# Ledger of designs, part 110: designed miniproteins, single chains, continued (2)

Each design is a single chain, and the fold is of that chain. pLDDT is the mean over its residues in the fold that is shown.

## One batch from the design tools (miniprotein)

Design m7839
Fold by ESMFold2-Fast:
Structure m7839 (fold): chain A 105 residues (1-105)
Amino acid sequence: SIEEFLEEFREKLEEMIRRLAAGDYAGALKIAEEMIEEIEAFIRTLSPAEAEQLLTELLRLLDEALARVEREFPDRPELVAKFRQLVAGIRGEILRAVADHLAAA
């Protein structure tokens, strides 16, 4: 379900933040790549309307996570910058995957 997918997505965002806080950028990047693969696979199973709903919710979760990291780590600008880059990458791939799926429908 979309609800179950969003819960797993939240858990992976938390794991990425945990890895970055520990200095494990490579681990955080791997989680981001796994998230993108799972999002692309899940979008392919959805109707166009469901894919647009998922897009809206995923983008909201990314924005909330970035705002939280900026508040939680004000003295770690490098961590914030790395997380912002990962979020931008995930966002771009989600938008592309939804656009491709809608064009194929």
Scores: mean pLDDT 88

Design m7840
Fold by ESMFold2-Fast:
Structure m7840 (fold): chain A 62 residues (1-62)
Amino acid sequence: GPLEEVERRLRELARKHSELGDQYDAAVQAGADPETIARLRAQLDEVSRELGRLAEEYNKMK
């Protein structure tokens, strides 16, 4: 149902956020170029915003 769909999307976004966080930390530790670090940070910020919006939607449904 709709709740299961939202929960699935939340899990997918949480996993993506975790993976991007690991990539960001690794890039910073390795001294990657500023473009790579900025791109990863932008992707993290985007996923964080999407998670926040979806979590708000989920809270309205339960």
Scores: mean pLDDT 85

Design m7841
Fold by ESMFold2-Fast:
Structure m7841 (fold): chain A 100 residues (1-100)
Amino acid sequence: MRPSAKEALQELLKLVEKYAKELEKSDPEVAKKLKEIAEILKKAIAEKDKEKQLELVREAREKLEELLEELKKKNADEKIINKVEILLLHVEKIEKLIEE
């Protein structure tokens, strides 16, 4: 049972917003970047053009990859690194789902 691209994006958005809320007090800069990624995902969910939707999903992936590199460079808590890696796995699966 694979969800539609829109359903998968909606579930990813919920997860990003959940992690941003959990990190808001302890890691406000990470929470801020996750909120920026959530705004890109909201645009992707609303997008009707497949090519533009894919571009937005790729932008979200690029920002998550940048955040992961920053966290690793700062020797951030492994729990935070794991959360961002989980989000990257979801975004990669969605990108493939839209491309197919």
Scores: mean pLDDT 85

Design m7842
Fold by ESMFold2-Fast:
Structure m7842 (fold): chain A 79 residues (1-79)
Amino acid sequence: ALTPAQRAFRIALGGELGRIRREEGLSQRETAERLGISTATVRRLEAGRVAPSDAELAAIIKYQIDYGVKLLEEAVSRV
């Protein structure tokens, strides 16, 4: 069985992935293309039903960082 911390991490990660996707107006397929993973994996990750592999986790972290950088660059461009 998953530890409570592992389960909480999966739910939080999936929720955050879904939040960024909705804020960008992306489909699960488009998010999968950006992450370099399958659409089925994105659906399962957003549902908190699977843990990411190390490679998938690295891709998700990079995606979150890239999103934050994009928001910062857009904010600077509006000043």
Scores: mean pLDDT 79

Design m7843
Fold by ESMFold2-Fast:
Structure m7843 (fold): chain A 70 residues (1-70)
Amino acid sequence: NEELEKLIEELKEAIKLNNDFLVRYLGTQIIKLAEENDVDPELIEEAADLFEKAGYPVQAEKLREIAKKK
């Protein structure tokens, strides 16, 4: 959970800076962490909401499917 929380904070900063490359890169890291580890589904949903609101529906959808299976 601590690792995912750190990535979510980095994601918030990347979105604020409108850094598309970094947002997509963090999306890959967050999705991989969520798939490979037993992390809090509430944190996965928080990340999904951040991606959706920022205009990244593919990343949001993948995270929601992962959260649903936890």
Scores: mean pLDDT 84

Design m7844
Fold by ESMFold2-Fast:
Structure m7844 (fold): chain A 69 residues (1-69)
Amino acid sequence: MEEKFKEALKASVEAAREFARRNPDDLAASVQGAREAAIEVSDKLGLNEEQRKEVIRAAVQAAVDEHEA
């Protein structure tokens, strides 16, 4: 259970950063893409609602941080 959550978190954060790097002038699109990717990964791995919320939060934050870097 913990391993799936950590896997989803890592995968979603990496995807969010890559999405943000490819869309450096569109923060809204980067945030939207990060959120959608986090939801998809969480659903695929069968995370509960609280874990899904945390994965989404981390992915969105990673996209924002990449735009600010």
Scores: mean pLDDT 80

Design m7845
Fold by ESMFold2-Fast:
Order: structure tokens, then C-alpha cells, then sequence
Structure m7845 (fold): chain A 84 residues (1-84)
């Protein structure tokens, strides 16, 4: 259900925002790892997985930039696409 997907997305964004606040360098490494995993999934022909990993990576990047609302929008859109 959309409402539950939005709640889970908000919780994930808030959790990641706290991690970024405590250790932004570690989170930057997570972004690089996400980009690598997305490229690997795309190379394997798994476009759906590559898309999911990329969306998560972009949300975390937005949090690194301090744009919590943008991160929430990205994660919510990905969750809604998964439900569709």
C-alpha cells in the first residue's frame, strides 16, 4: 500500500540522515559502492535492480547535500514504482 511504502521510505531517509550526520565520509563510500553495484546489475542485464540501486544512491547523495526532502521524494518514487 502507498501509505506504508511512504512510511518505510521516510524511516529509511531519517535513518540515513542520522548516519550521514555522524560519519559523512563513510556514507560517501556507501554512495560509491551503490554506483558500482548499479553498474554491475546493469551489465548483468538486470535493469530493475540497477534502477533500484541507483535511486537509493541518489537519495543518499541528496542527504549528503543536506536536501532531506529531495531524498524522501526519490525513495518514495522508487517505492511506488516497486508497488506498481
Amino acid sequence: MVEEAEKKSRELVEENAELIKKNPEEVREQVKEGERLAAEAAAAGDAARARQIRAGTEAVRALLEGDIEKAKEIVTEEALERLA
Scores: mean pLDDT 72

Design m7846
Fold by ESMFold2-Fast:
Structure m7846 (fold): chain A 89 residues (1-89)
Amino acid sequence: SLMEELRAAIEAAVAVAEKHGYPDIAKVVRRVGEMALRALETGDRLELQIAIGLLGIVLGVAKIINVPQEVLDAIEALLETMRRAEREL
């Protein structure tokens, strides 16, 4: 299910960020991911769009501070999963 895919993408992104020593990024990714999960569960398109925007900002900051590619790839995968969720809502 889309909820299971989203939850898996959140956990993957958090784990990769923590593995590479970016616990603050992991914490923000988890918070934004939880917002997206709640939005998908409640059918709140606007909240899901806000979560997508916030994760886009997180990805931008991660690129500026030269976070490892594995972490960037995991955040990008989560962002794409959230965009798919918005289209299927």
Scores: mean pLDDT 91

Design m7847
Fold by ESMFold2-Fast:
Structure m7847 (fold): chain A 68 residues (1-68)
Amino acid sequence: DTLEVSEEAREEARELLGEEASERAILTAALMIELARRDPSELDEEEFRKIIREVGDAVEKVEERERE
């Protein structure tokens, strides 16, 4: 099934990653936020936000590698 990402999740992702983050990184972070809202993990909210930021950074690095 296709998971739809809300604008609220995208806005939260932009706040965590910065507005200059790639659209792919923002979309990935927003998707993780949507999944966490549906099935909350045992992770602390602060730890989860840290993971989202690290994933966003990793996605941007992958995009750079795909361009090479």
Scores: mean pLDDT 69

Design m7848
Fold by ESMFold2-Fast:
Structure m7848 (fold): chain A 102 residues (1-102)
Amino acid sequence: SDAEQRRKLIMVEASIGVFIMGLTIARRNKDIDGGVELAKKFKETLEKIYPQLPPDLQAIINKIIDYINKFIEEKTMEALDELIDKLSEASQEISRLAQQVL
């Protein structure tokens, strides 16, 4: 149902918001290792919920996972900043999708 799709969008958007907050704290503390551990846990969460998501949201999540993987591989402040920026963009896109569901 449209209401069920909207609930899934809102739940994923909220989860991304919490993840952005955690990464922002890691950035402030210059804690790259803590940021990487948080990113690994969030990736596992996204992978578990992925099959239950609508196709438009799956496309957004795939892009997020790519940036998570880049940060985990590179372990740099630059990759962390890029991940935070891409998560913010994804949150805005999910918010727009949620507004289109009745």
Scores: mean pLDDT 87

Design m7849
Fold by ESMFold2-Fast:
Structure m7849 (fold): chain A 94 residues (1-94)
Amino acid sequence: SALEERLLALVEEALAWAREHASEEDVQKFERLAEQLREALRAGDLATAANLALAIGYFLHELSKTLDEEARRRALALVRGIAAVVTELERQAR
């Protein structure tokens, strides 16, 4: 679906952001969450996908707190994008 494609694009951008700004350990955590999210979407488990997307957003926000303004603004834009898609996916799951 268009929402699933948009969510995957946002997750890929979040991984790119993490590779620029986060430690290797934190990048590995993002990669595990992204993999689990892709598996949930393939299984049609929108509730699990939504929870994983929110976890990615939370992790982005936390990491952004110690970074420069530009990195923080990019992270917050991704968090807002993820939240918007999750809200719409949750409506479809109910």
Scores: mean pLDDT 86

Design m7850
Fold by ESMFold2-Fast:
Structure m7850 (fold): chain A 71 residues (1-71)
Amino acid sequence: TAGAAGGGAAAGRAAEYARQGDSEAAKITFEKAAEVSTDPAVKEAALKGAEYARQGDSEKAAEAAEKAFLE
C-alpha cells in the first residue's frame, strides 16, 4: 500500500495519459491515486482528474493533477 507520495506519483502519470488523449488510462490511474493517497487534497484532486478524464476533458484532467503536485 502506497501513501501520499505514491498517490501524487500516480496522479502525475494520470496527467501524462490525459495529455496523450488516453482518457481511459488517465481515469483508471487517477482512481488509483485517490485510493492510495492519504492526503485529502491529493485525493480530491485525483477524483476530480478522474471525473474530467471520464468526460474526455484531458486538459482539465491534467490541470487537476498539476494542482495536486504544485499548489
Scores: mean pLDDT 72

Design m7851
Fold by ESMFold2-Fast:
Structure m7851 (fold): chain A 94 residues (1-94)
Amino acid sequence: MASLDEIEKIAAEAYHLVLEALERTGLPELAEAVRVLEQGGREMRKLYEQGASVEELAKVVLETLERVAEILREVDPELARQIEELARRLKEMV
């Protein structure tokens, strides 16, 4: 079962991977992926403050990671695959 800490670690790992790629390449699709991750993080925090379950928080992160992977598929397929692996690990925890 996923803990809040495990969900936060997966989200943080995804954010660091995308941010590092953005710093190396400057690609606008990576900037968009960062914005999607930041929006997902804000939604997760809002739900947490409202007393949402760990499963509901995991769902928000999962949907965010799947959207990020879709954005990255053409510009950085290796990074997209890494984000998809993080999403898969999260699915196995829920």
Scores: mean pLDDT 84

Design m7852
Fold by ESMFold2-Fast:
Structure m7852 (fold): chain A 111 residues (1-111)
Amino acid sequence: KLDLAYKNLLENPSVENRNAFFTLMQELVPEEKKKQFIECVKNNLQAKVPSVTIDSNVLKAVLIYLKSGGDPSIGPELDEHEPAFNEIMSTLSEEEILNIIYQCLVQVLQA
């Protein structure tokens, strides 16, 4: 259940809870709705961080970072997108970004 995974992640941002939430995200978003989901997250982040351009590569870097819990091993994937990534991460809390992801998941999964 998506709601439970999201709640668990907010209450305890452990590696296990991060993996559970992001695995459900990958499993629950059908291929035909992936673009809609990505555009939802991009548009909501862009509205809150208008000072930078948020493209799909910047969004990918943000998602990898959140899934890893801030693991430094993702550093090489950020090199080209560092200014936009840093602006997002300094402007929004992890909780705010996770809320945007969760709301977009709920929106695209509504029948």
Scores: mean pLDDT 76

Design m7853
Fold by ESMFold2-Fast:
Structure m7853 (fold): chain A 61 residues (1-61)
Amino acid sequence: LEAELAQTRADLADIEANRDEYVERIQKEYGLSREEAEAIVFTVEGLLRAAQDFLEAMLAK
């Protein structure tokens, strides 16, 4: 749980710090539009935040 939380925080911080790079990488690698790549990054970021909140709630008990 602590390891998963640490990893989730690291992944979220990396995406937040390098958001434009992830969007560009996804566009080039998968041939997607900017809107599609942004939607994917946004969705992944949202899932990581939800996972972080859930893991923090579990550890706080």
Scores: mean pLDDT 78

Design m7854
Fold by ESMFold2-Fast:
Structure m7854 (fold): chain A 56 residues (1-56)
Amino acid sequence: SNYEFFLKNKTKLTAGKTLTAQQQAELDDLEETARKTDDPEVVVGLILATIGILEE
């Protein structure tokens, strides 16, 4: 599913990282969006947004 694809990528991208409270909140919002979407293009955008959050 699109949601599982997002979670798999989120898990790989966050592996071994200590996240700030702000980063955790931002990632939780992206995960909620991924859970509600039927559009795979939206999920790709959320994965790119995850990378951006982790570069902060």
Scores: mean pLDDT 82

Design m7855
Fold by ESMFold2-Fast:
Structure m7855 (fold): chain A 82 residues (1-82)
Amino acid sequence: MEEKVKKIIEDLENYYRSRFDKMEAELKKIFGELTEEEKQALDEVRSAMDKEIESLKKYIEENPEKAEQIYKNFKKRLDMEY
């Protein structure tokens, strides 16, 4: 794998982790300790997000020439949603 593409995948994973951590921290700040039901809902969101990251990672690996554009679009979407 080209080093530049590997870096983009790493940046994508790190950016996503950062946004998820921020969301989790905000929820904990607002609600204090999460209930078992809230924890389950958060785990389901995390699981769905992990699957999306795996799909994007695979798409980048299959289309390395589009890696930068894929990351840019993903980052923009996350910035609008979180």
Scores: mean pLDDT 75

Design m7856
Fold by ESMFold2-Fast:
Structure m7856 (fold): chain A 90 residues (1-90)
Amino acid sequence: VEGVLEYVKSKDPRFDPEKATEEEIEEILLQVLGERFLEALAAGTAARPLGPFGRELLERVLALLKEENIELDPAELAALREAAARVEEL
């Protein structure tokens, strides 16, 4: 999580991780995941192992997509998994 917060602060100097609420942190994680997802869709995916954080993030996003009645195709699911791995590596 610390690397994700540093990444956001590098993009937006007004962001203060100490003042961020859990809701704001979740929104930031979803934004970074979205950016990595688009990158993975454009560049293709490499299978990367997910740690506990990446797995939890992936499950949370899949639950949100299910609530919105959004179904991912296999390529989009692979890109989302790659995005979660990239967020975990930050």
Scores: mean pLDDT 69

Design m7857
Fold by ESMFold2-Fast:
Structure m7857 (fold): chain A 79 residues (1-79)
Amino acid sequence: LSSDEKSLQEQLEKMKQGYREALGNALTLKKQLDEAKANKDQYGSAEAEKKIRELEVQMEEATSNAEQLKKKIDEIEGS
């Protein structure tokens, strides 16, 4: 393989790893969000609502990151 092909292959593998991690993070955040909603009465409504909003934002960011990585992977593999 040329130096350029090797570099692209290394970047592709790193992106695939990042994609798997982003999906795993989204699943973890979903579980934390479900737990926060279930335990809302134990932490007080304002604190629980803030935590739920933070987890929702983090889950959306993790999903967005996974989509961006998938697009880059597809561009490299499709080209």
Scores: mean pLDDT 77

Design m7858
Fold by ESMFold2-Fast:
Structure m7858 (fold): chain A 85 residues (1-85)
Amino acid sequence: MIEEELELLRRRAAEQQANAAKLGLTARVEIEVDEDGGVKMTVTYYDASGRELARVTYEARDGELKVESQVLPAYEEYLDELVAK
């Protein structure tokens, strides 16, 4: 059961890393597994200079997924520049 949740989060992490790489960004993933079967995954995004742009935390417990996103002002400016065409 916990193996299935861990595999799901690993797949999401791989997708996020691949998408970040396509945008010239680096995504760092950290996964923590609790003895009670809870899984916590933190994804931090960096620009080409190594500056932190955003952090997303995923917490899976008892079949529920909690997602918390933290976006820095630098990330909003970066996105605006990308969308400006």
Scores: mean pLDDT 72

Design m7859
Fold by ESMFold2-Fast:
Structure m7859 (fold): chain A 74 residues (1-74)
Amino acid sequence: SAKAEEEAKKLAETAKKIKAGEEATVTVTYDVYDADDNVVGSLEVEIKAIKSREEQEENRKKYLPQIKAIQAEA
């Protein structure tokens, strides 16, 4: 979805700032979207400087159960 893609770009930009010599981990507020791109909740997510897709996926999986719980309640 367009909103999920926009969120991913935001996380990538934050990771670039961390890599540029800021903190190694930053907490950001992440909006949880349903299949129709409606915001159904929010979640605080820690992100790290991204070196690879594997690191991005690992960080995402950490919060996946909480995201699913918010979506199930919506």
Scores: mean pLDDT 61

Design m7860
Fold by ESMFold2-Fast:
Parts: C-alpha cells; structure tokens; sequence
Structure m7860 (fold): chain A 87 residues (1-87)
C-alpha cells in the first residue's frame, strides 16, 4: 500500500530527526505518518494489528518530542482501530 509505505517512511524520518535533536521536524514527520495510517485504515489498505503497532510508535515518539496534542490524536485513532477489531 502506498499509504503504508508513506507512513513507514515518515516514521523512519521522525526517528532520525529525533535522534538528531530536531524535535520540530520529528513532530512534523509523526503528523504525516499519523495521517497516512488514518488514510490507509479508512481505505482498508492496512491490517488493523499493523495500524495499532504504528500508532503506538507514533504516540510514544510524540510524547518524547513534547507534542501532547499529537499523542492524544494517535491514541484516539488507536482506540478507534481497537474498537473496529472488537466488532
């Protein structure tokens, strides 16, 4: 899936930026990764267990870079995906 590839790429770029101390760049890539995961899930292109793992990584990194709003957005989507898996 193109959206899965985009999400993985942005998550990798976020991790790289975080390691370099560029928290603003890391947060921007995490937002792009979150958007890509949301789009892929909505399109049925991403297995829900994979989406959960990616959202957990996004939430953890968002908290580490100090972006609490992004953390809350990632956790909200993760909860929504878990509800879809339970249904």
Amino acid sequence: SQHLEEAERHLEEAIRAFKEGDFEKAAEHLRQALRAVETAVAAGELPLPVAIRMLEDIARLAREVGDEELYEEAERLRRKVLEQMAA
Scores: mean pLDDT 87

Design m7861
Fold by ESMFold2-Fast:
Structure m7861 (fold): chain A 90 residues (1-90)
Amino acid sequence: SVRERAEDLAASAREQAELLEKEAQDEEDKRFARDFREIARRAEEAARTDDEELLREAARDYQRVAFDWSAYQRKRKKEKEEEEKKRREL
């Protein structure tokens, strides 16, 4: 149902926001946390109102933010590994 899918999306977005709020390393992590919080709020509204269009929009935004955050994490990890390698060579 729309409500079940919206509740699942809200739970996923809240979990991501809470993780990022707890483990934030920089301002970009805090920005992603805020984005996930807003998605969770809209998903909770979609569940409450049985609004399939709002759910669709929130789900689309979730996928975008999750993709962007995953890409940012991979880039940050690679940059840290390259910096560590340079330190070992000096």
Scores: mean pLDDT 85

Design m7862
Fold by ESMFold2-Fast:
Structure m7862 (fold): chain A 70 residues (1-70)
Amino acid sequence: SIEKLKELFKKYLEGKSALEVVKEMLKIRIELQPPSAEEIAAAEAKQPAIAEELDNNPEAVKEAKEELEK
């Protein structure tokens, strides 16, 4: 849900690592709509790169959170 996504962004801004936030997002996705094992493996493989991008661009995470608050 959008509320869970907002909470994850808040936790990221509170000092959780970007990788932990990305992993938790995948867990939520699996709970709502379980993808295939191949899709899960592909998403997990991309997690370090996504986490690195978030750490280098925290402004993008902030903008996404503000968008969801509208």
Scores: mean pLDDT 65

Design m7863
Fold by ESMFold2-Fast:
Structure m7863 (fold): chain A 85 residues (1-85)
Amino acid sequence: MKEAEEILKRARELYKKMKEEYTEEERKEEGKRVLEKLKEVYGLSEEDIEALEEAIENEIEDPTVLAGLAVAKAVLEKLEEEKKK
């Protein structure tokens, strides 16, 4: 199975979990955790971090923002699993 397909499968599961099981506050907290990890792994600029923090704080209920966070989290989880080899 291609890595992209595995990431999309994981992202769908994370999206459903965050949408159905998480509160708004829990979704924001998870978004901030994902953002901190993205900053660590990819070295995002301060401007990119501020824009993403604003989206997480103000637009976490937007399906596009939540889907983006689910994909980012899926990518980060896949990278962490690869490190265990």
Scores: mean pLDDT 76

Design m7864
Fold by ESMFold2-Fast:
Structure m7864 (fold): chain A 63 residues (1-63)
Amino acid sequence: ASEEAARYGRLASEAGRNEEEKEKAAKAGVAATLGNRDIAIREGEASGNEEALRYAKLAAEAG
């Protein structure tokens, strides 16, 4: 993954506003930085946090 993919993955992980959202957003961010686009999008959607999903998609595109 590129430096931009790593940066967006980190932002996705930080976007969670409560513990449940943070856990799912962290999984989305990690998956995105590893190039696992499908998992990144799935976990981002599961977080219920639109910002986390947006950053996860950006990380997957940047990688």
Scores: mean pLDDT 76

Design m7865
Fold by ESMFold2-Fast:
Structure m7865 (fold): chain A 84 residues (1-84)
Amino acid sequence: SAVDEAFEAGLWYGYYEKIGDKEKAAEYKAKGEEIIKEHPSPEVKKAFEEGYKLGLEAKDMREVVMLVTERAVKELVRAVERVT
């Protein structure tokens, strides 16, 4: 979903900004801003902001990947629960 894509872009943006990779940080910031332009909702914007905060706190690249995976699993669980 756009919410999950914005969250992932935010995570990578925050992580790369934290480690000083300005080029990668700018790339993921632009990606997140593009998602927000295509899907302008408060939920998408909040997902990007939440991802950015978590990315700044991430210890390493592995933790970023784990956070993306956990969000994808939670979305899948919610989709299954809607059928039940």
Scores: mean pLDDT 80

Design m7866
Fold by ESMFold2-Fast:
Structure m7866 (fold): chain A 75 residues (1-75)
Amino acid sequence: SLLDLIEELSKIPVDELVKKLEELFSGKERDLLLTLHYAARMFKHPKIALKLTKSHFPEFSDEEITELLKRFLSS
């Protein structure tokens, strides 16, 4: 599920996340993943992290965020 992917994202250390984002992602996709990671670690609640992230990136659907997370976690 999307919430399980967000929980897996939250386990990644900040330095590893930033390196991977700089190498493989750009623009709004990079900013979304950084925001989602930060919110997930801060609130320790995937659903709250998703709601906060969607408030800053309303153009991204849950399906698009799910695909983006799958790309990130599989790379």
Scores: mean pLDDT 88

Design m7867
Fold by ESMFold2-Fast:
Structure m7867 (fold): chain A 61 residues (1-61)
Amino acid sequence: SMEEKVQEALAALDAGDRDRAATLIREAFKEVNPDMAEGLASLVRAGRTELAKAALERFLA
């Protein structure tokens, strides 16, 4: 599910695995909001992991 992929992306970010996190973010959101998926994945690739993490945590709230 989307929530499961978001939770896995958060775990990947905590582990420092930015490539895995970016992939999971794209998979989670690509069908519902592809612009947000690419935006969040770009933040992760740019090393803005705290911003990406905050956005994902807000989504699960």
Scores: mean pLDDT 82

Design m7868
Fold by ESMFold2-Fast:
Structure m7868 (fold): chain A 93 residues (1-93)
Amino acid sequence: MIVSQEGLRELLISRVRGLITRLRNPSGPPLDNQDLRDLALVIYGMLGKPPSEVPENPTFDYILELLREAMRYAGVPEEEIEELLEELRELAK
């Protein structure tokens, strides 16, 4: 789906915040390999990248770097990107 940079920014921030909410729920299902792959596919779709280029077994670090690239592309300030990614790293420990 092709979206404006403003719409892409809102979508990416919403996805990151949703992931933070999921990771903060100790009673929720753990984040598995399919969850990571689904996240990568969604981000690839937002960026107009082919789904065939998504790794079969993406790591959480791979997802964080993919989110960093996507948020930079969408014009999210670097300070906000690092704050969100650090929160995700802390929650995934």
Scores: mean pLDDT 76

Design m7869
Fold by ESMFold2-Fast:
Structure m7869 (fold): chain A 94 residues (1-94)
Amino acid sequence: MKKEEEEKAAEELERLEEEAAANPNLSREEEAKLTIRKAELIKKMSVDTLVEYYRRRIARLGLPALSDEELVEQAKLDKAHADEWIAEAKEFEK
């Protein structure tokens, strides 16, 4: 995947998180669709791009800083679980 496509995926993921935070009354179906889209974006990003996304997210939300090693392990874990999240969410996409 080209870096430009990965950067667009990261920007889309950030927008989806902001939209979800602005809409606390999401239906189960809407939440499922967001979960599927987020997981698909995570799958499209390289570990490096996902680590950069997490650094921005941590700064944006005022969360405690993670080491580069912790961010890499989180990226690998999220990519490994993405298909499982998609499968679970598809049950509620209707």
Scores: mean pLDDT 78

Design m7870
Fold by ESMFold2-Fast:
Structure m7870 (fold): chain A 82 residues (1-82)
Amino acid sequence: SQEQLLEKLTETLKEKASVELKQKLAEKFKVDPNDFEQISKRIAYSILELYGIEEGLKRLEQISKAENDEELEELLKPILEH
């Protein structure tokens, strides 16, 4: 479900994202760097907008399964470079 995917994305960001990555995402989306729920929603929206529903959901699943900050930065690069 969308709610379950957003929850997993939020947890991955909370556990795996560096302070620097959180700040970059917060600056990009104009949200609080500690508001992981809003950051996750903005990531989901941006990915779905860039890739469409089918590919976007696949990419969001990959982001939610990231094991470290370097992997997160690589997966989020298309959003950060816009």
Scores: mean pLDDT 84

Design m7871
Fold by ESMFold2-Fast:
Structure m7871 (fold): chain A 71 residues (1-71)
Amino acid sequence: SGLEDKRKTLAKVSKMRLDGKDDSEIDKLIEKLRKEGKFDQADLIEREIGKEDDTKVLERVYQELMKEKNS
């Protein structure tokens, strides 16, 4: 379950970036997750956002998840 939650969180961030959302919108998501007690999810997003090279990784995760769900 933890791995699936991680994939979902990263896929959501990747989609937000593809939709043209700025870092400020992603920061709002991080704050919301922390308010909900989802510290692991918030920490994951914060770490991944700090890495430019990880944007391609996030995009691949999003595409892989979409491929599995939408045949």
Scores: mean pLDDT 68

Design m7872
Fold by ESMFold2-Fast:
Formats: sequence, C-alpha cells, structure tokens
Structure m7872 (fold): chain A 81 residues (1-81)
Amino acid sequence: SALAEGEELIAKAKAEGRGEEVELQLRAMEALQWLKETLPEEEFRKVVAEAQKIGQEEGIRAAQEYLIKKAEEVKKKLAAE
C-alpha cells in the first residue's frame, strides 16, 4: 500500500539522515489530497499552479510547506463557520 511504501521510504531516509525531508513530502501529499477533496476544481487547480510556481522559484521544500499551510488555512476558514 502507499502508506507502507511511505513508511519504508521514511525508514530509508532516516538511515541516510533525510527523515525530515520524506516526512515533509508525505505531509504535503496528504495536504494536497485533502485540498483536492475539499476545494472546488477551479480553486484546487489554482492551488496546484501556485505550488508549482513556488517549487520552480523557491524549491520543492517551499512548495511542500505552502501546501501544508494552505490546507491549515482552509481548515481554519471552515472551522470559523
């Protein structure tokens, strides 16, 4: 399963001193999936386009952090109602 493959990837990355990198990647993937299920298609496409732009200009870590932050922002907006 994707979760078991993710755990194996984290274990390998930890052995290589890159555990934080892989954990961030998995958190970003989870955030992206949640946003896809939660947002209208048009808004989700805008989020993906912005993340891609950030990734190109600031690197993959910045794009991953953006996705996580965006999911938290949307969750707070929904909770405020």
Scores: mean pLDDT 79

Design m7873
Fold by ESMFold2-Fast:
Structure m7873 (fold): chain A 99 residues (1-99)
Amino acid sequence: GFNLARATSKVYETAVNEEGLSREEATQVASVVGTAGIGGEGNPEGREYAIELARSLPEEVQRKGIRAARRTAEEFRKQGDDGAATVAEQGLRALEEAM
């Protein structure tokens, strides 16, 4: 839904601009977040696919992705955007579970 687009876009921007990931690496991280957040509220199938996708990433990309997703989730929580924060948090959990 709408929260999915906001969360994936912000994670991508944060990964490129703040964590120094390449556009390709940031796209992979955003794809993990998007996959984990399918349906906005979390989806068991989406979560399983997100973890599998995250496991395919290099360890450094996973670590930087974790920081990007965490920062994005915290920022949305501070703004009162609980829906977008939840999607970012689902992506964060998938990245952490893959390590």
Scores: mean pLDDT 84

